# Designed miniproteins, single chains, continued (2), part 63

Each design is a single chain, and the fold is of that chain. pLDDT is the mean over its residues in the fold that is shown.

## One batch from the design tools (miniprotein)

Design m6172
Fold by ESMFold2-Fast:
Structure m6172 (fold): chain A 117 residues (1-117)
Amino acid sequence: MEERIEELLKEILDEEQQKAAKKLMKERDPENVLGVAELIKEAVKEGKLTKEEAGNLLLDLLTRGLDVEAAKETIEKYVKASDKKETAETLKKQAEVIIENIEKLSPNEVAQLVALI
């Protein structure tokens, strides 16, 4: 399972995002992490998300600890949003906060910081 998750993260995320995701997933259900990553990969394959949007959204979903069903709803709302540019900018800022703080804080503390954005 970990090897499959690492392969998916490598396909979606850059090196800094991969480090953050690996730390976030330590306190998450591995089967749920796999399911969420597969949903993001499928959305990119279908042209619904860019690779940048996919990476930022995956970090947000992992930080919030969402299950597969809640993650699917979040992805669908994002894809259907009329103001994708504003939401994409917010997700980018949240991803930057995650990357900057994950070395210093627990995943739950990072989730609290992200919730303030």
Scores: mean pLDDT 79

Design m6173
Fold by ESMFold2-Fast:
Structure m6173 (fold): chain A 92 residues (1-92)
Amino acid sequence: MQDIQQQIQQATQLIDQGNTDQATQTLMQTSQSSDDDSSMQIIDQAERMARDQGDVGGASSVLVQVGRNNPSDSIRERIHRVMRIIQEISPG
């Protein structure tokens, strides 16, 4: 059993390897137990996945799941910012 920080580190390594499908699944699962600080880290990994690997679909799925699990205003604002970035990468 891995803690939240270890799961985020694993997802980071998966993104670096180009394995965005596994990274997406790991981040979505981790978001179910994350606080605001961990949710911000998950959002940052989703943005990185879209920017560095071009997986806008996986990134969007993570952001939607984080928003469902953590409805705080700070998380919502961060999600909106990253969603705008994703829309610029994939405008169609």
Scores: mean pLDDT 81

Design m6174
Fold by ESMFold2-Fast:
Structure m6174 (fold): chain A 59 residues (1-59)
Amino acid sequence: APSLEEARARLDGAIQLAESLGVTPAAAREAIERAQRALEAGDAKAAWEHVQEASDHLG
């Protein structure tokens, strides 16, 4: 299972990609928000799953 640190690093990458695109799909933004909340709750598994959802919606 991924650590909180791994999920955080992956989330930071997804946010950077979204910023580089200039236009972020709503589904990707929602997944990023869910990942952030999971990290705040200490749930590395949920955070990783939501980061993967965000990455899928960003391409």
Scores: mean pLDDT 79

Design m6175
Fold by ESMFold2-Fast:
Structure m6175 (fold): chain A 91 residues (1-91)
Amino acid sequence: GAYDRAADVSLSPEEIYRGAKEAAKEDPKRGLLAAEIGEGVAQLVVAVARTVQRNLGGSTPESDALLKRGEEALKGAEKGLKYAKEELEKA
């Protein structure tokens, strides 16, 4: 569905990490900001997935998949944030 396609484009952990890494190489301050925004978006997805699970009275395949994707996106964002902070410290 449209939500699945938007999540695929926006929440790939590899894409989040790559984007933060490339931004940090050009400008460490911009890389840090991009990584922080990515982490915030991933945290929001996890919060939404958990809220959906609560409202449905438990886990569904769809809400479990969304939660897993959000948690994977958080891992990508954490790697990107670490990289951006390390590049900023070197600058």
Scores: mean pLDDT 70

Design m6176
Fold by ESMFold2-Fast:
Structure m6176 (fold): chain A 84 residues (1-84)
Amino acid sequence: GEVERLLAELEAAVAAGDVAAARRAFDRIKTLLLQDPSALDLRQAQRLLWLVAATGDAELIAAARELAEQVGGPLREAADALGL
């Protein structure tokens, strides 16, 4: 689905060290979650947060934490488990 494609794009960006591409993929996932907080299951939410953490980008990590607080659900559960 669209979420799996965006997570794959984020994973490719992380592997390439391309923070700008990672940020674009994250922003698209954020837009989906703001429209539908249930768009990610727990495994997808965990993968998202692991990939964001792997960028080492402080702004992106902060944005992911804020998004988890805003949308709740699986993303907040994943963030709590990771200590974000």
Scores: mean pLDDT 86

Design m6177
Fold by ESMFold2-Fast:
Structure m6177 (fold): chain A 118 residues (1-118)
Amino acid sequence: ASLAGKLVVIADDNEAKRAQFAAALEAAGAEVLLARDGIEAVELMVAHADRLAAVILDLDLPRMSGLEAWRRALELRPELAAVPVTIVAGSLSDAEIAEALALGARSVATYDGKAYEP
């Protein structure tokens, strides 16, 4: 598979959504690490910054939002700026889309199928 040997972090507080994203990426050959909240997402991104191929972050994470988690991880490990990050939410304001893209997110997407890129 094209994702064979690629490490991906998925952060989402919904267990069914985490399982769905993980199953799709693992079917493509990726290794997946799962975070349930923004703090766990930061810990996984920081610990694996040298190996990360991609990150998928829910905006509405407990304890720390997906945008705050990404910002914090970048402060701790600046090399994460080269890692493609997708921010996903049930709904997104223009301000949230603009902030995510300004922080270097590769794409911003809603669960209803809308996607936004730089």
Scores: mean pLDDT 80

Design m6178
Fold by ESMFold2-Fast:
Structure m6178 (fold): chain A 78 residues (1-78)
Amino acid sequence: DLVTRAAIARLLLERKPNPVIRAMAEEALAEAERAGVPRAAVEAKAAELAGREDLEKRLLELDTERGVKELKEAVEKV
């Protein structure tokens, strides 16, 4: 879910995260932009998620799940 990942990333960047989370957040935003996700959709989702304290954990969970899904899809194609 690129919109949710980008929304979490945007909120985390406003909170001045550690360098690892910052790098993950910047990559999440870049990936959403490359995929053509509308900025308005990201902003709407960020407003929905505003005030959550577990955003760093959510970003890590989504990044891990995405990696696992990509590996499974690559194996299933062949």
Scores: mean pLDDT 72

Design m6179
Fold by ESMFold2-Fast:
Structure m6179 (fold): chain A 78 residues (1-78)
Amino acid sequence: SNREAVRYLEEAIRALEAGDIDTAGRYARLAYELAGDNEVLLEAVRHVEKAIVAKLTGNDALAAEHLAKARELVARAK
């Protein structure tokens, strides 16, 4: 459901901010599976995925930008 996808996206964002990339990836995948055809939530998942890649390549500033966009999209989906 969209509500569960929102919850998993919020958990993915928190995990990545805490530096737990593996947990962030798992929650982002769960959010993707539960988002269905909701384009706002799917765009939020894409931003979390981009933030994960940025963290893995040491670009913390880019990761923060993508997490901010993901948070804004999650807020719009509520």
Scores: mean pLDDT 89

Design m6180
Fold by ESMFold2-Fast:
Structure m6180 (fold): chain A 90 residues (1-90)
Amino acid sequence: VEELRKKAIEAGKKLIELTKDIDPSFAEEVERLIKLIEERADPVTLRKAAIELSFKAYEFAKKHPERREEIIKLTNELLKAVDEIIKAME
């Protein structure tokens, strides 16, 4: 389970570094999800945050089509790791 948290945090950090100069508000949302993971938030809270981030990633990709492929890839890696964390807690 700790390995899954490390994987999610690393994916999130990469996503923040890629997006902080392009869309600081999106990077802030990714940082928020990372903090929830670090604080060991409950599955319901993590799932809600993951759903919200997925919606915001879609809007980010629409606004920045030149970065869409990288953003979607990293977002999917982060969300997959979060899903695995939730399954491990349930």
Scores: mean pLDDT 79

Design m6181
Fold by ESMFold2-Fast:
Structure m6181 (fold): chain A 71 residues (1-71)
Amino acid sequence: VSPEEAQRRADEEIDRAEKEMNELKESLQKVIDTLQKLLDDFINAVTKALEDLSKKMEELRKKIEELRKQL
């Protein structure tokens, strides 16, 4: 095998590795996008739960004040 042919084969392998890395980057981006959506869904669920809790606490506070006025 000539040194020039060995170098050409090495260059071809490097090019293939770069293409595989680009495909891996695209696959990782899709995973990141999916995780971002799951995180957004989770944050929205937590935010809604905190809002619901805040509303219940405000209703409870108003009910306590009304009871204090009746005593």
Scores: mean pLDDT 84

Design m6182
Fold by ESMFold2-Fast:
Structure m6182 (fold): chain A 90 residues (1-90)
Amino acid sequence: MTVEELKKILEEALKKSEKSTDSTEEQKEGMIEAIEKLVLDIFGNPEYAKAVKETMREEVKKDPSIGARALLDAMGETLDRIYNGELPPE
């Protein structure tokens, strides 16, 4: 899997997610940081962790209705597509 493929899958998942305005900027940033750490722990690749963080920040700037829950759900969908969609990270 390439960084570009990871970014595309995540962007699609974020656009598909149900939107909510109930999250503060602090909650969104905290979730992005937690997800970055999770991605680093799962893949052991700082390049993937950085790509996820940057993609999430960019999508939140484009659509402020993307809340902390939507970020977490989109990452869950992204991981499911990678491991079950025959796009394993190895």
Scores: mean pLDDT 76

Design m6183
Fold by ESMFold2-Fast:
Structure m6183 (fold): chain A 80 residues (1-80)
Amino acid sequence: HMAEVRANLEDGLANLERDLEALRANRDSIPRSDLIAGLRVGEAALEQMRAVAQAHGLDDLVARIEELLARIEALREELE
């Protein structure tokens, strides 16, 4: 089910990208501790997705996951 694995990873990435934009849009309305907690959950999810993508040789998705992970990490470090 390679096509299913790819579709699930693509859907997961799209959802995380939307969630990140929602967090940014509501940054001033959400407690800092809750923002940091949400970003850490996103980081953990992306690390799991990266491992799956690497195991299946989906190099394009690995690169995309790493870019999103770096964006979330940078935002979390700015808030810490």
Scores: mean pLDDT 82

Design m6184
Fold by ESMFold2-Fast:
Structure m6184 (fold): chain A 68 residues (1-68)
Amino acid sequence: SLRELREEALAAVRELPPEEVPAFIRELDARARALGLSDDEIDEISAAVYHEYLRLHPEITEQIRLDL
């Protein structure tokens, strides 16, 4: 289900080094599509994972702000 995939993804991203996150998001997108989730549902999971990643790595959030 969407909720189960989201919880699994959030747990996994907490343990990933920053350089592995892009590959993880691509794999997550492929898994969600295989489960029949819509583009909107996939975007929701990806956004949640991205926000959790930024919460765990506040230095990256600051760097992004400076680069904007």
Scores: mean pLDDT 74

Design m6185
Fold by ESMFold2-Fast:
Structure m6185 (fold): chain A 67 residues (1-67)
Amino acid sequence: MGKATVTVTEEEGSAGTGELKTEDGAEGRAVVFFAKNGQVLATNGLSQVRMTEKVSENVFEGEAKPL
């Protein structure tokens, strides 16, 4: 588990795509979900990140953990 940053590149309603970058230098494409309760979740199919902080309009930070 590590700190992760997600930059959202596309939004389509409750879903989108973005770039995921972890604190240890791993990076790649992610699918982003905007939950009805205001949570932002990202996954690359191997790990998930719950976004805890909105850094800017399209940038979120959170912690990555295995699925």
Scores: mean pLDDT 72

Design m6186
Fold by ESMFold2-Fast:
Structure m6186 (fold): chain A 80 residues (1-80)
Amino acid sequence: SKAIEALKEAIEKIKKAKSVEEVKKALLEAIEKSEGDLKLQLELIGLILRVIGLELDGKSAEEIRKEAVEELEEILEKLE
């Protein structure tokens, strides 16, 4: 499905992300590509808010990237 492809693309982009802004951009692109799946879009919005919270808490880009990948892989596992 397009949603599964969007999640896999987001995971690969985030694994290569060098900044928190690149992580957030990949998540926003995944939301756009998941149009029609409201539950998935809401889960991805929740993850963006969590990323922002971690950034405000002073977490490194590496820690934020790892957390985002783990959460996306969990979402992907439930869809496959």
Scores: mean pLDDT 85

Design m6187
Fold by ESMFold2-Fast:
Structure m6187 (fold): chain A 89 residues (1-89)
Amino acid sequence: SIEEKIAEMQKLIDEMEKALENGDYEKLREVLRKLAEIFKDFEEIVSNVPDELKAKVQELMKKINEVFDKIKEKYPELYDEFLRLLAEQ
């Protein structure tokens, strides 16, 4: 379901933020790889999300951008790997 996919993304974002706080490079890399896989379905999720869930999806996207900005600053090589994974798949 769309709700289930949104919950999965939120869980990964929370894990990613925690890994950043703890300096857990390997965990951060693992979570980014999982997030890249889910992002393949993200266009489908965004296109088909009910109006009542659009606000939650927008909040989720804002949080993703905030965490990605931190990753770009601290571990630019991990962000580059994430972008390559998105482009290849």
Scores: mean pLDDT 79

Design m6188
Fold by ESMFold2-Fast:
Structure m6188 (fold): chain A 76 residues (1-76)
Amino acid sequence: SPLDVTIAQFVYLSSRVEVQLLIDHPDSFSDEEKAKLLAQAEADVEWAYQIIYPVDPELAERLRKEAEALIAEAKK
């Protein structure tokens, strides 16, 4: 439904904000906290992708690619 897609987009946004905080403020997180947050972000992105893809595959692929790029940057 349109509501489910909207919720999934908010989950993507939340994951991106958390990953961006790791990139911008690395000294505020332990290695263990960083690993846990990255694992959670990857799970949330995968969940949102599964919800959005059947309705709007182009949007789902774009959001996933953007999130994966940020997660890769945070893992450096």
Scores: mean pLDDT 86

Design m6189
Fold by ESMFold2-Fast:
Structure m6189 (fold): chain A 69 residues (1-69)
Amino acid sequence: GSEELRERLLKQLQALQLARQLAAELKAKHPDAKVEITPVGYDSALVTVTHGDKVERYLVGADGTVTKL
């Protein structure tokens, strides 16, 4: 139903909002780094930080969990 679509959209927006906050913090700590956000499913987003030969990845959930991969 329309309620299920609304719930998925709200979770996706929440995950992206939290990922943007994390990306801004990581960019502030590493100004020369490339920081990218990629949606993963409907309830999480991947934040990728690339600086030199080092790549760090963080999975951000709509529930506020952050997992370093």
Scores: mean pLDDT 82

Design m6190
Fold by ESMFold2-Fast:
Structure m6190 (fold): chain A 96 residues (1-96)
Amino acid sequence: DLKKKIEELEKKFKEYLKKAEEAIKEGKLDEAYEYADKALEILLEMVRLGAPDDLIDRGLKELKKLMIEAGRSAAEITLVEERVEKARKEAEERRK
């Protein structure tokens, strides 16, 4: 069931965002970066599986907010946005 797989990935995505937020609060930026990167990989997998655009947009917004709080540069945030948009384009092409 594709819907259940997407729901499980959303749960894991939120779990890694929470771990990254907790790491930021503790000043553990290396751990926060690792959890944020894991959250990004899960978000990209959700895109590849055809998760709704609104769900992806909300996830990307939360991830970007967390990356800003962790001190990531605007350029690094732009690269994350580009990775998500590339994954969306590739997922759209696969549906045709």
Scores: mean pLDDT 84

Design m6191
Fold by ESMFold2-Fast:
Formats: structure tokens, sequence, C-alpha cells
Structure m6191 (fold): chain A 72 residues (1-72)
């Protein structure tokens, strides 16, 4: 499902890179099939909460919460 694919992609990239920018998170959730509007909202939350330096767990939590709020 979309949320499971998006969260898994964020965890994998965050573990490999150590930190993820808002744009890296946005692209990962778009690649997982999220609508562009939702992906942009997620990127804004990553920037606001982490200053564009999300670790794997922070990224996964933000992505999951925003997707849940949109019924995804």
Amino acid sequence: MLKERAVEAIRARGEEEGTLSAEQVRQAVLDAGAPEEVAQRIAEEVEAATGGKADAEQGALIVGAVLDSHGL
C-alpha cells in the first residue's frame, strides 16, 4: 500500500544517507505514488520540523502522519 511503500523508502534512504532533505523526502513519496499536493505538504513538514535534516525515523513519522491525515 502507498503508506507502507513510502515509509519503507524513507527508512531505506535515511539509513543509507544518514539524513534526508525535504526534497529527498518529497521525491521518495512521489516515487511511491503519493499525489504531488501531499508530497509537497510532507516536504514542508520535514523542513519545518527538522530544518531539512530528517533521520530515517523522523522522516518515517512525518510521512506516516501526513499520509494518515489524507486517508492514504
Scores: mean pLDDT 83

Design m6192
Fold by ESMFold2-Fast:
Parts: C-alpha cells; structure tokens; sequence
Structure m6192 (fold): chain A 68 residues (1-68)
C-alpha cells in the first residue's frame, strides 16, 4: 500500500515541520486565552489537519486537541 508508506513519510516530515506549526498554534491559544477559547483552538487545529490531507496529520491534530 503505497498510500500507507507515503503517509508515514509525510508524518515524519510533518513531525519535523509540525514543531513550527505546533509553536504557532500554541501561541494562538496563549494569545486568545486558553480557558476561554478552547473550542476555537480545536477548530483551528482541525482546519490545519484537513489542509494537510494526511491521515497522520489528522491524528496529530486530534491528539493536540485532546491535550489542549
């Protein structure tokens, strides 16, 4: 399954690049107030995951939303 192999390599690339996006996302939560806008932060994470079109990126977005 070429799609599964490509998704795993995309995940490794997203993990290296995702730290930058993770920082940006964390700053957005901090700026808007963590306790007040958790739902908005989750929606932003889901939008970013959808743009990636990668199953692992979607999983990372969901995990981030769970941790937040």
Amino acid sequence: DAAAEEAEEAAAGAAAGGSEEGMRYGKQISLHGRDGDLEAAKEGALKTAEASKSPSAKRAGLRGAQAA
Scores: mean pLDDT 52

Design m6193
Fold by ESMFold2-Fast:
Structure m6193 (fold): chain A 91 residues (1-91)
Amino acid sequence: SEKLAELEKELGVELTPFEARLMSLMKTLEGQREVLEAVRAGASLEELARLISERGGIDYRIALGWLYVHAGELDRAQELADEILEELEEE
């Protein structure tokens, strides 16, 4: 994809499919660099969700659910969705 090639050029590195999808959530080049650095340093999905939430203005649990789905952690994504739905029914 042309957009992927432009992003890789701006970041100065080749991206995995997971990293490329993750970069699509970030609105700023600084946010993309920080998240990519964290991924490559072995940050947990929970740590990445915090960075995306703080830098991307996305709700932490929405960012975490997105990361679980795209990392293939479908059981964790389902547990998080069930937790959110249960909280919404109690409010």
Scores: mean pLDDT 76

Design m6194
Fold by ESMFold2-Fast:
Structure m6194 (fold): chain A 85 residues (1-85)
Amino acid sequence: MLRYKITIKTKASAGELRGFTAEILEMILSMPGVRILDVELDAANGTLTIVIEAESEEIVKEVAERIAELARERGIEIEIEVKKL
């Protein structure tokens, strides 16, 4: 299993980021081959950090792509950083 830290930064409101976080977590929980290890939401500073464990780098890439798609659907701009642990 591979471990990665995904950091999402946005200028969206705290309420928008909370809703977005719920959708991201629901999406990841629906995916096979990935497990959430930790979640830190700093809604006041527009930062969400998720630590995941995944079976492959391709699954990690899919997670990041799906997060970007959810952001597009919500009309929010985000920065995504993926770091191998």
Scores: mean pLDDT 86

Design m6195
Fold by ESMFold2-Fast:
Structure m6195 (fold): chain A 72 residues (1-72)
Amino acid sequence: AEADFEAEVWLALALIAYGIDKANKSKDTSFTIRILEKALEHARSLGNDAAAAEVERILQEAKDIQKENEKK
């Protein structure tokens, strides 16, 4: 379905962006957070609890990095 395809695309993009942020030790994770939030919304709308839980975990890590940068 179209919604299923969108969820897969957003999740794939979020994982790629997150991987890049981690590799580069990026302190600005705002773009990655936005992609992860979209992926989470799509996963939840599809009832994919496992994917939603994984996205929430990664999203929390990205938010923690952003907060760490704001403290400095």
Scores: mean pLDDT 71

Design m6196
Fold by ESMFold2-Fast:
Structure m6196 (fold): chain A 92 residues (1-92)
Amino acid sequence: MIEEIIEEAIERLMREEGLSRESARALIRLAIGLAAVEEGKKPEDLTREDLEAYLARLRAIMDQTIADMQRGIDNAIEENKRRLEELRKLLE
């Protein structure tokens, strides 16, 4: 049961996120560890429902974090371009 959920989650991450199998497996392993700690259970005692709930939460957190980081990077690039243009005008 757990191995089945893990393989499904790995395939989904590879398909949807374009991750390598190694990266997807590492991420799922981390999620299982976090779920076990939060539920106060051993990894082998986790139910399918526990794992699916934590994978959904992890996905939502990752999507939000990526969106926030992308916005920050885009803003920093824009600001740096403006500063370089200003310096170029001063250095005529």
Scores: mean pLDDT 71

Design m6197
Fold by ESMFold2-Fast:
Structure m6197 (fold): chain A 97 residues (1-97)
Amino acid sequence: GSNRIGTFTIGDIDVLDTDEDFVTIRLRASDQSQADTVRTTLSGIQPGTQVTIYVNGQYLGKGTLIGLTSDSVDIKMKREDYLKGIKVGDTVTIVVE
């Protein structure tokens, strides 16, 4: 399979933008080693690419990859999915569609 999968423990969550239907969040990795691995794995994926999000191994929802920083992944997702309780300390898995 050609699917790219990034997994890391969430060290911080910044809400970058929100409306009634969607939220854009910055998920920062808890350590630089995990951040470097995720950035390498997701490198070259275009902004606007669809992703599937799992939290602690459980399906959370679909999202859109907005960008990558040196230590974080920016994702736009349905507000209802975000409100299911993604939090600092959770293990997030991002599967590129």
Scores: mean pLDDT 85

Design m6198
Fold by ESMFold2-Fast:
Structure m6198 (fold): chain A 76 residues (1-76)
Amino acid sequence: MDAQTLRKELEEAAERAVKLRKEAIEQGNDEAVAYVEEALKYIGLAQRHLDAGDLESAARYLAEAKKKIEEAEKLL
């Protein structure tokens, strides 16, 4: 995956996670909140690695973030 595609997918994942976090909090779903918090941590790691030029680690952390987002969505 090239850096431009990875940046776009990270931005989309971050927007999705923020929206899900708000929904999980509004519903009082603590388990969904926990998954979204993990997703946001992985997004932060992916962004830092992308900024450092480590595309492999950035892509790996983005993949983990997407898994956590998917788990949160299943609970909402």
Scores: mean pLDDT 86

Design m6199
Fold by ESMFold2-Fast:
Structure m6199 (fold): chain A 81 residues (1-81)
Amino acid sequence: SAKAEEARRMAEEALREARESREELERLKKENGDPTRFAAAGVRLAGAAAEALLALRLGEESGDEEAVKLAREALRIAGAK
């Protein structure tokens, strides 16, 4: 299904973005880093969470269990419950 393939691609991208953004935020917190960089990483993390929510919905609608799993992991990393 094209929808399942799209959900999986979105979930994989959201997971990568969430991981990278979370790592950057944690690094900046630890280093008392630049507030602008912190804000930018926060926006990127929020974007990853939004993409993950869309991927979760598409994965559930298409029955793609892997897309659902990846999207939920992205949401967990982003701090969304």
Scores: mean pLDDT 85

Design m6200
Fold by ESMFold2-Fast:
Structure m6200 (fold): chain A 87 residues (1-87)
Amino acid sequence: MPSIEERLERLRKGAEEFREMLLNDESLSPQQKIDVFRATLAWEVAEFEREARADPSLSEEEKERLIREVREMAAELYAEFEREAAE
């Protein structure tokens, strides 16, 4: 099973790959790209948070740190994508 840290890295990589796909999709409006990216990223963050909270090997402090880190990463990825998609 991948560690929680490995899952965080996979989420980041997946979001970056998805961002590239959406930016190159000429069939979608800038707003549609933003909405799809936001929804997908929100779902991935929610899944990560659920798994972190359910992990009995993590302290409450470690859970809070990882959840904060994934939220901060998601916020940065979203802000960058919104800027790029808006052109």
Scores: mean pLDDT 80

Design m6201
Fold by ESMFold2-Fast:
Structure m6201 (fold): chain A 67 residues (1-67)
Amino acid sequence: MTEEQVREAARRAGEMTGAEVEARIEGDKVVFTGRHRGREAVGEVPASSSLRGAVATAGAAGWEASL
């Protein structure tokens, strides 16, 4: 996955969930952190993942933070 695709996944997840979603590339994985109203949730995928897989994981982190 490219850095641009990582940013796009976080952006789409934020739009879908209303949470703040951040992404960090850590070696061979990407870590997504969702934050909403003082709550935090984390999800991760391999850096080799598709954009669709990254969006799904980022979205899940955003949704968990929103609960």
Scores: mean pLDDT 83

Design m6202
Fold by ESMFold2-Fast:
Structure m6202 (fold): chain A 104 residues (1-104)
Amino acid sequence: SHMAKLERELAILYAALTVDLAGVEFAIEYNLPEEDRRRTAEGLILTAQRAIEFLKENNAPESVIQQMEQLLQQMQQHYQQKDWQGFLETGRQFLKLFSEYIKS
């Protein structure tokens, strides 16, 4: 069904966000070089952008989209400032919001 397909795509995006976030956590925990922290952060940003685009294409509530776009903007600001801890915390909030939307 259309609903089953939508749920599957959302689950795939959730898994991708989870993996990318884990990569960011690993890079910070093990104090990897800045280039590795930057690469993992860029990966999460790209996946978050894809998640927002998918939600827009599937008529998700505007309030959810706006909240996710605000979190993505905050992630991009932390990335530019090389604030990896702030980036990680904002990424966790993004994943939490996405998870809560899927489960609603």
Scores: mean pLDDT 89

Design m6203
Fold by ESMFold2-Fast:
Structure m6203 (fold): chain A 68 residues (1-68)
Amino acid sequence: MEERNRQLGRDVMQLAADRALRKRGLSREEVERLGLSDVDVFMADVMGIPLEEATAEAEDRALAERAR
């Protein structure tokens, strides 16, 4: 039941991200505009950092991945 377990994990993460977005008064469209994923939004909320800082970290990770 590998697919079911992955879906459950995604559903939980999506719920956590939606809760964080509601708390910040942000829409899903704004998150997509910033190029952030549900994981990035959740981690920003957990760490207590602004989404702008999370965006910078996501860009740095993308650059590191491309440099491989």
Scores: mean pLDDT 67

Design m6204
Fold by ESMFold2-Fast:
Structure m6204 (fold): chain A 68 residues (1-68)
Amino acid sequence: SAEEEQIKHILASFRAFLESLGVPEEERERLLAEIGKVLRDPSLSEEEKIQRINQLLNEALRLVRARR
């Protein structure tokens, strides 16, 4: 579906972003799986999806900072 193709494209963009931050593969795959769940969740509003994805990205930044 067009929606699934958009989700794949968004996840590919997030993968590249997380890789550029130096997030390890295991943690990167976990975060991408969670982002994918949020994007596919029909019970969440667009605003709720944005908030949850922002929380996951902030978690990624904390993981990178903790290793510095």
Scores: mean pLDDT 83

Design m6205
Fold by ESMFold2-Fast:
Structure m6205 (fold): chain A 56 residues (1-56)
Amino acid sequence: MLSKETIDKMVKYYKENNYDVKATAEKFGVEPSLVSKAVLERETEEGLELIKKALS
């Protein structure tokens, strides 16, 4: 159960560090899956666009 503050910080760090899930996970001391889930939930409306950019 991640707080909204933690999710916001993780998403910001993720974007500022070239969309690096592993680096973000290490920074916050969490599993990469939690970072991916937090990013997806936070960016739900833009999730598809963000995923397209990550896959490109």
Scores: mean pLDDT 73

Design m6206
Fold by ESMFold2-Fast:
Structure m6206 (fold): chain A 96 residues (1-96)
Amino acid sequence: MLSEEEKKKYEEIKEEGARKFAKAFAAYHGKELSEEEIEEAAKNLLETHKGLSPLEFAKLLREYADYLRSQGHDELAERVEEIAEEIEKKAKELEE
């Protein structure tokens, strides 16, 4: 069972991951996003996937990275995998 602090950290992990993903995606496409636009993009991503645990969210990002590689977006795919790996590490620290 997670403590209230651990539950908050799980939410923070997902939010941080979503923001990093939004920033990486925008940067790859040469777009300057404001902090508000990054927050909106991250919120939309999390609202679509709000039922997922951090590990399930990381799995989704890995599947998306595989798709990006299949489309020739290797640099973006690598960055998305790094974000997924960071989420997995932080989430596993909170499990046990």
Scores: mean pLDDT 78

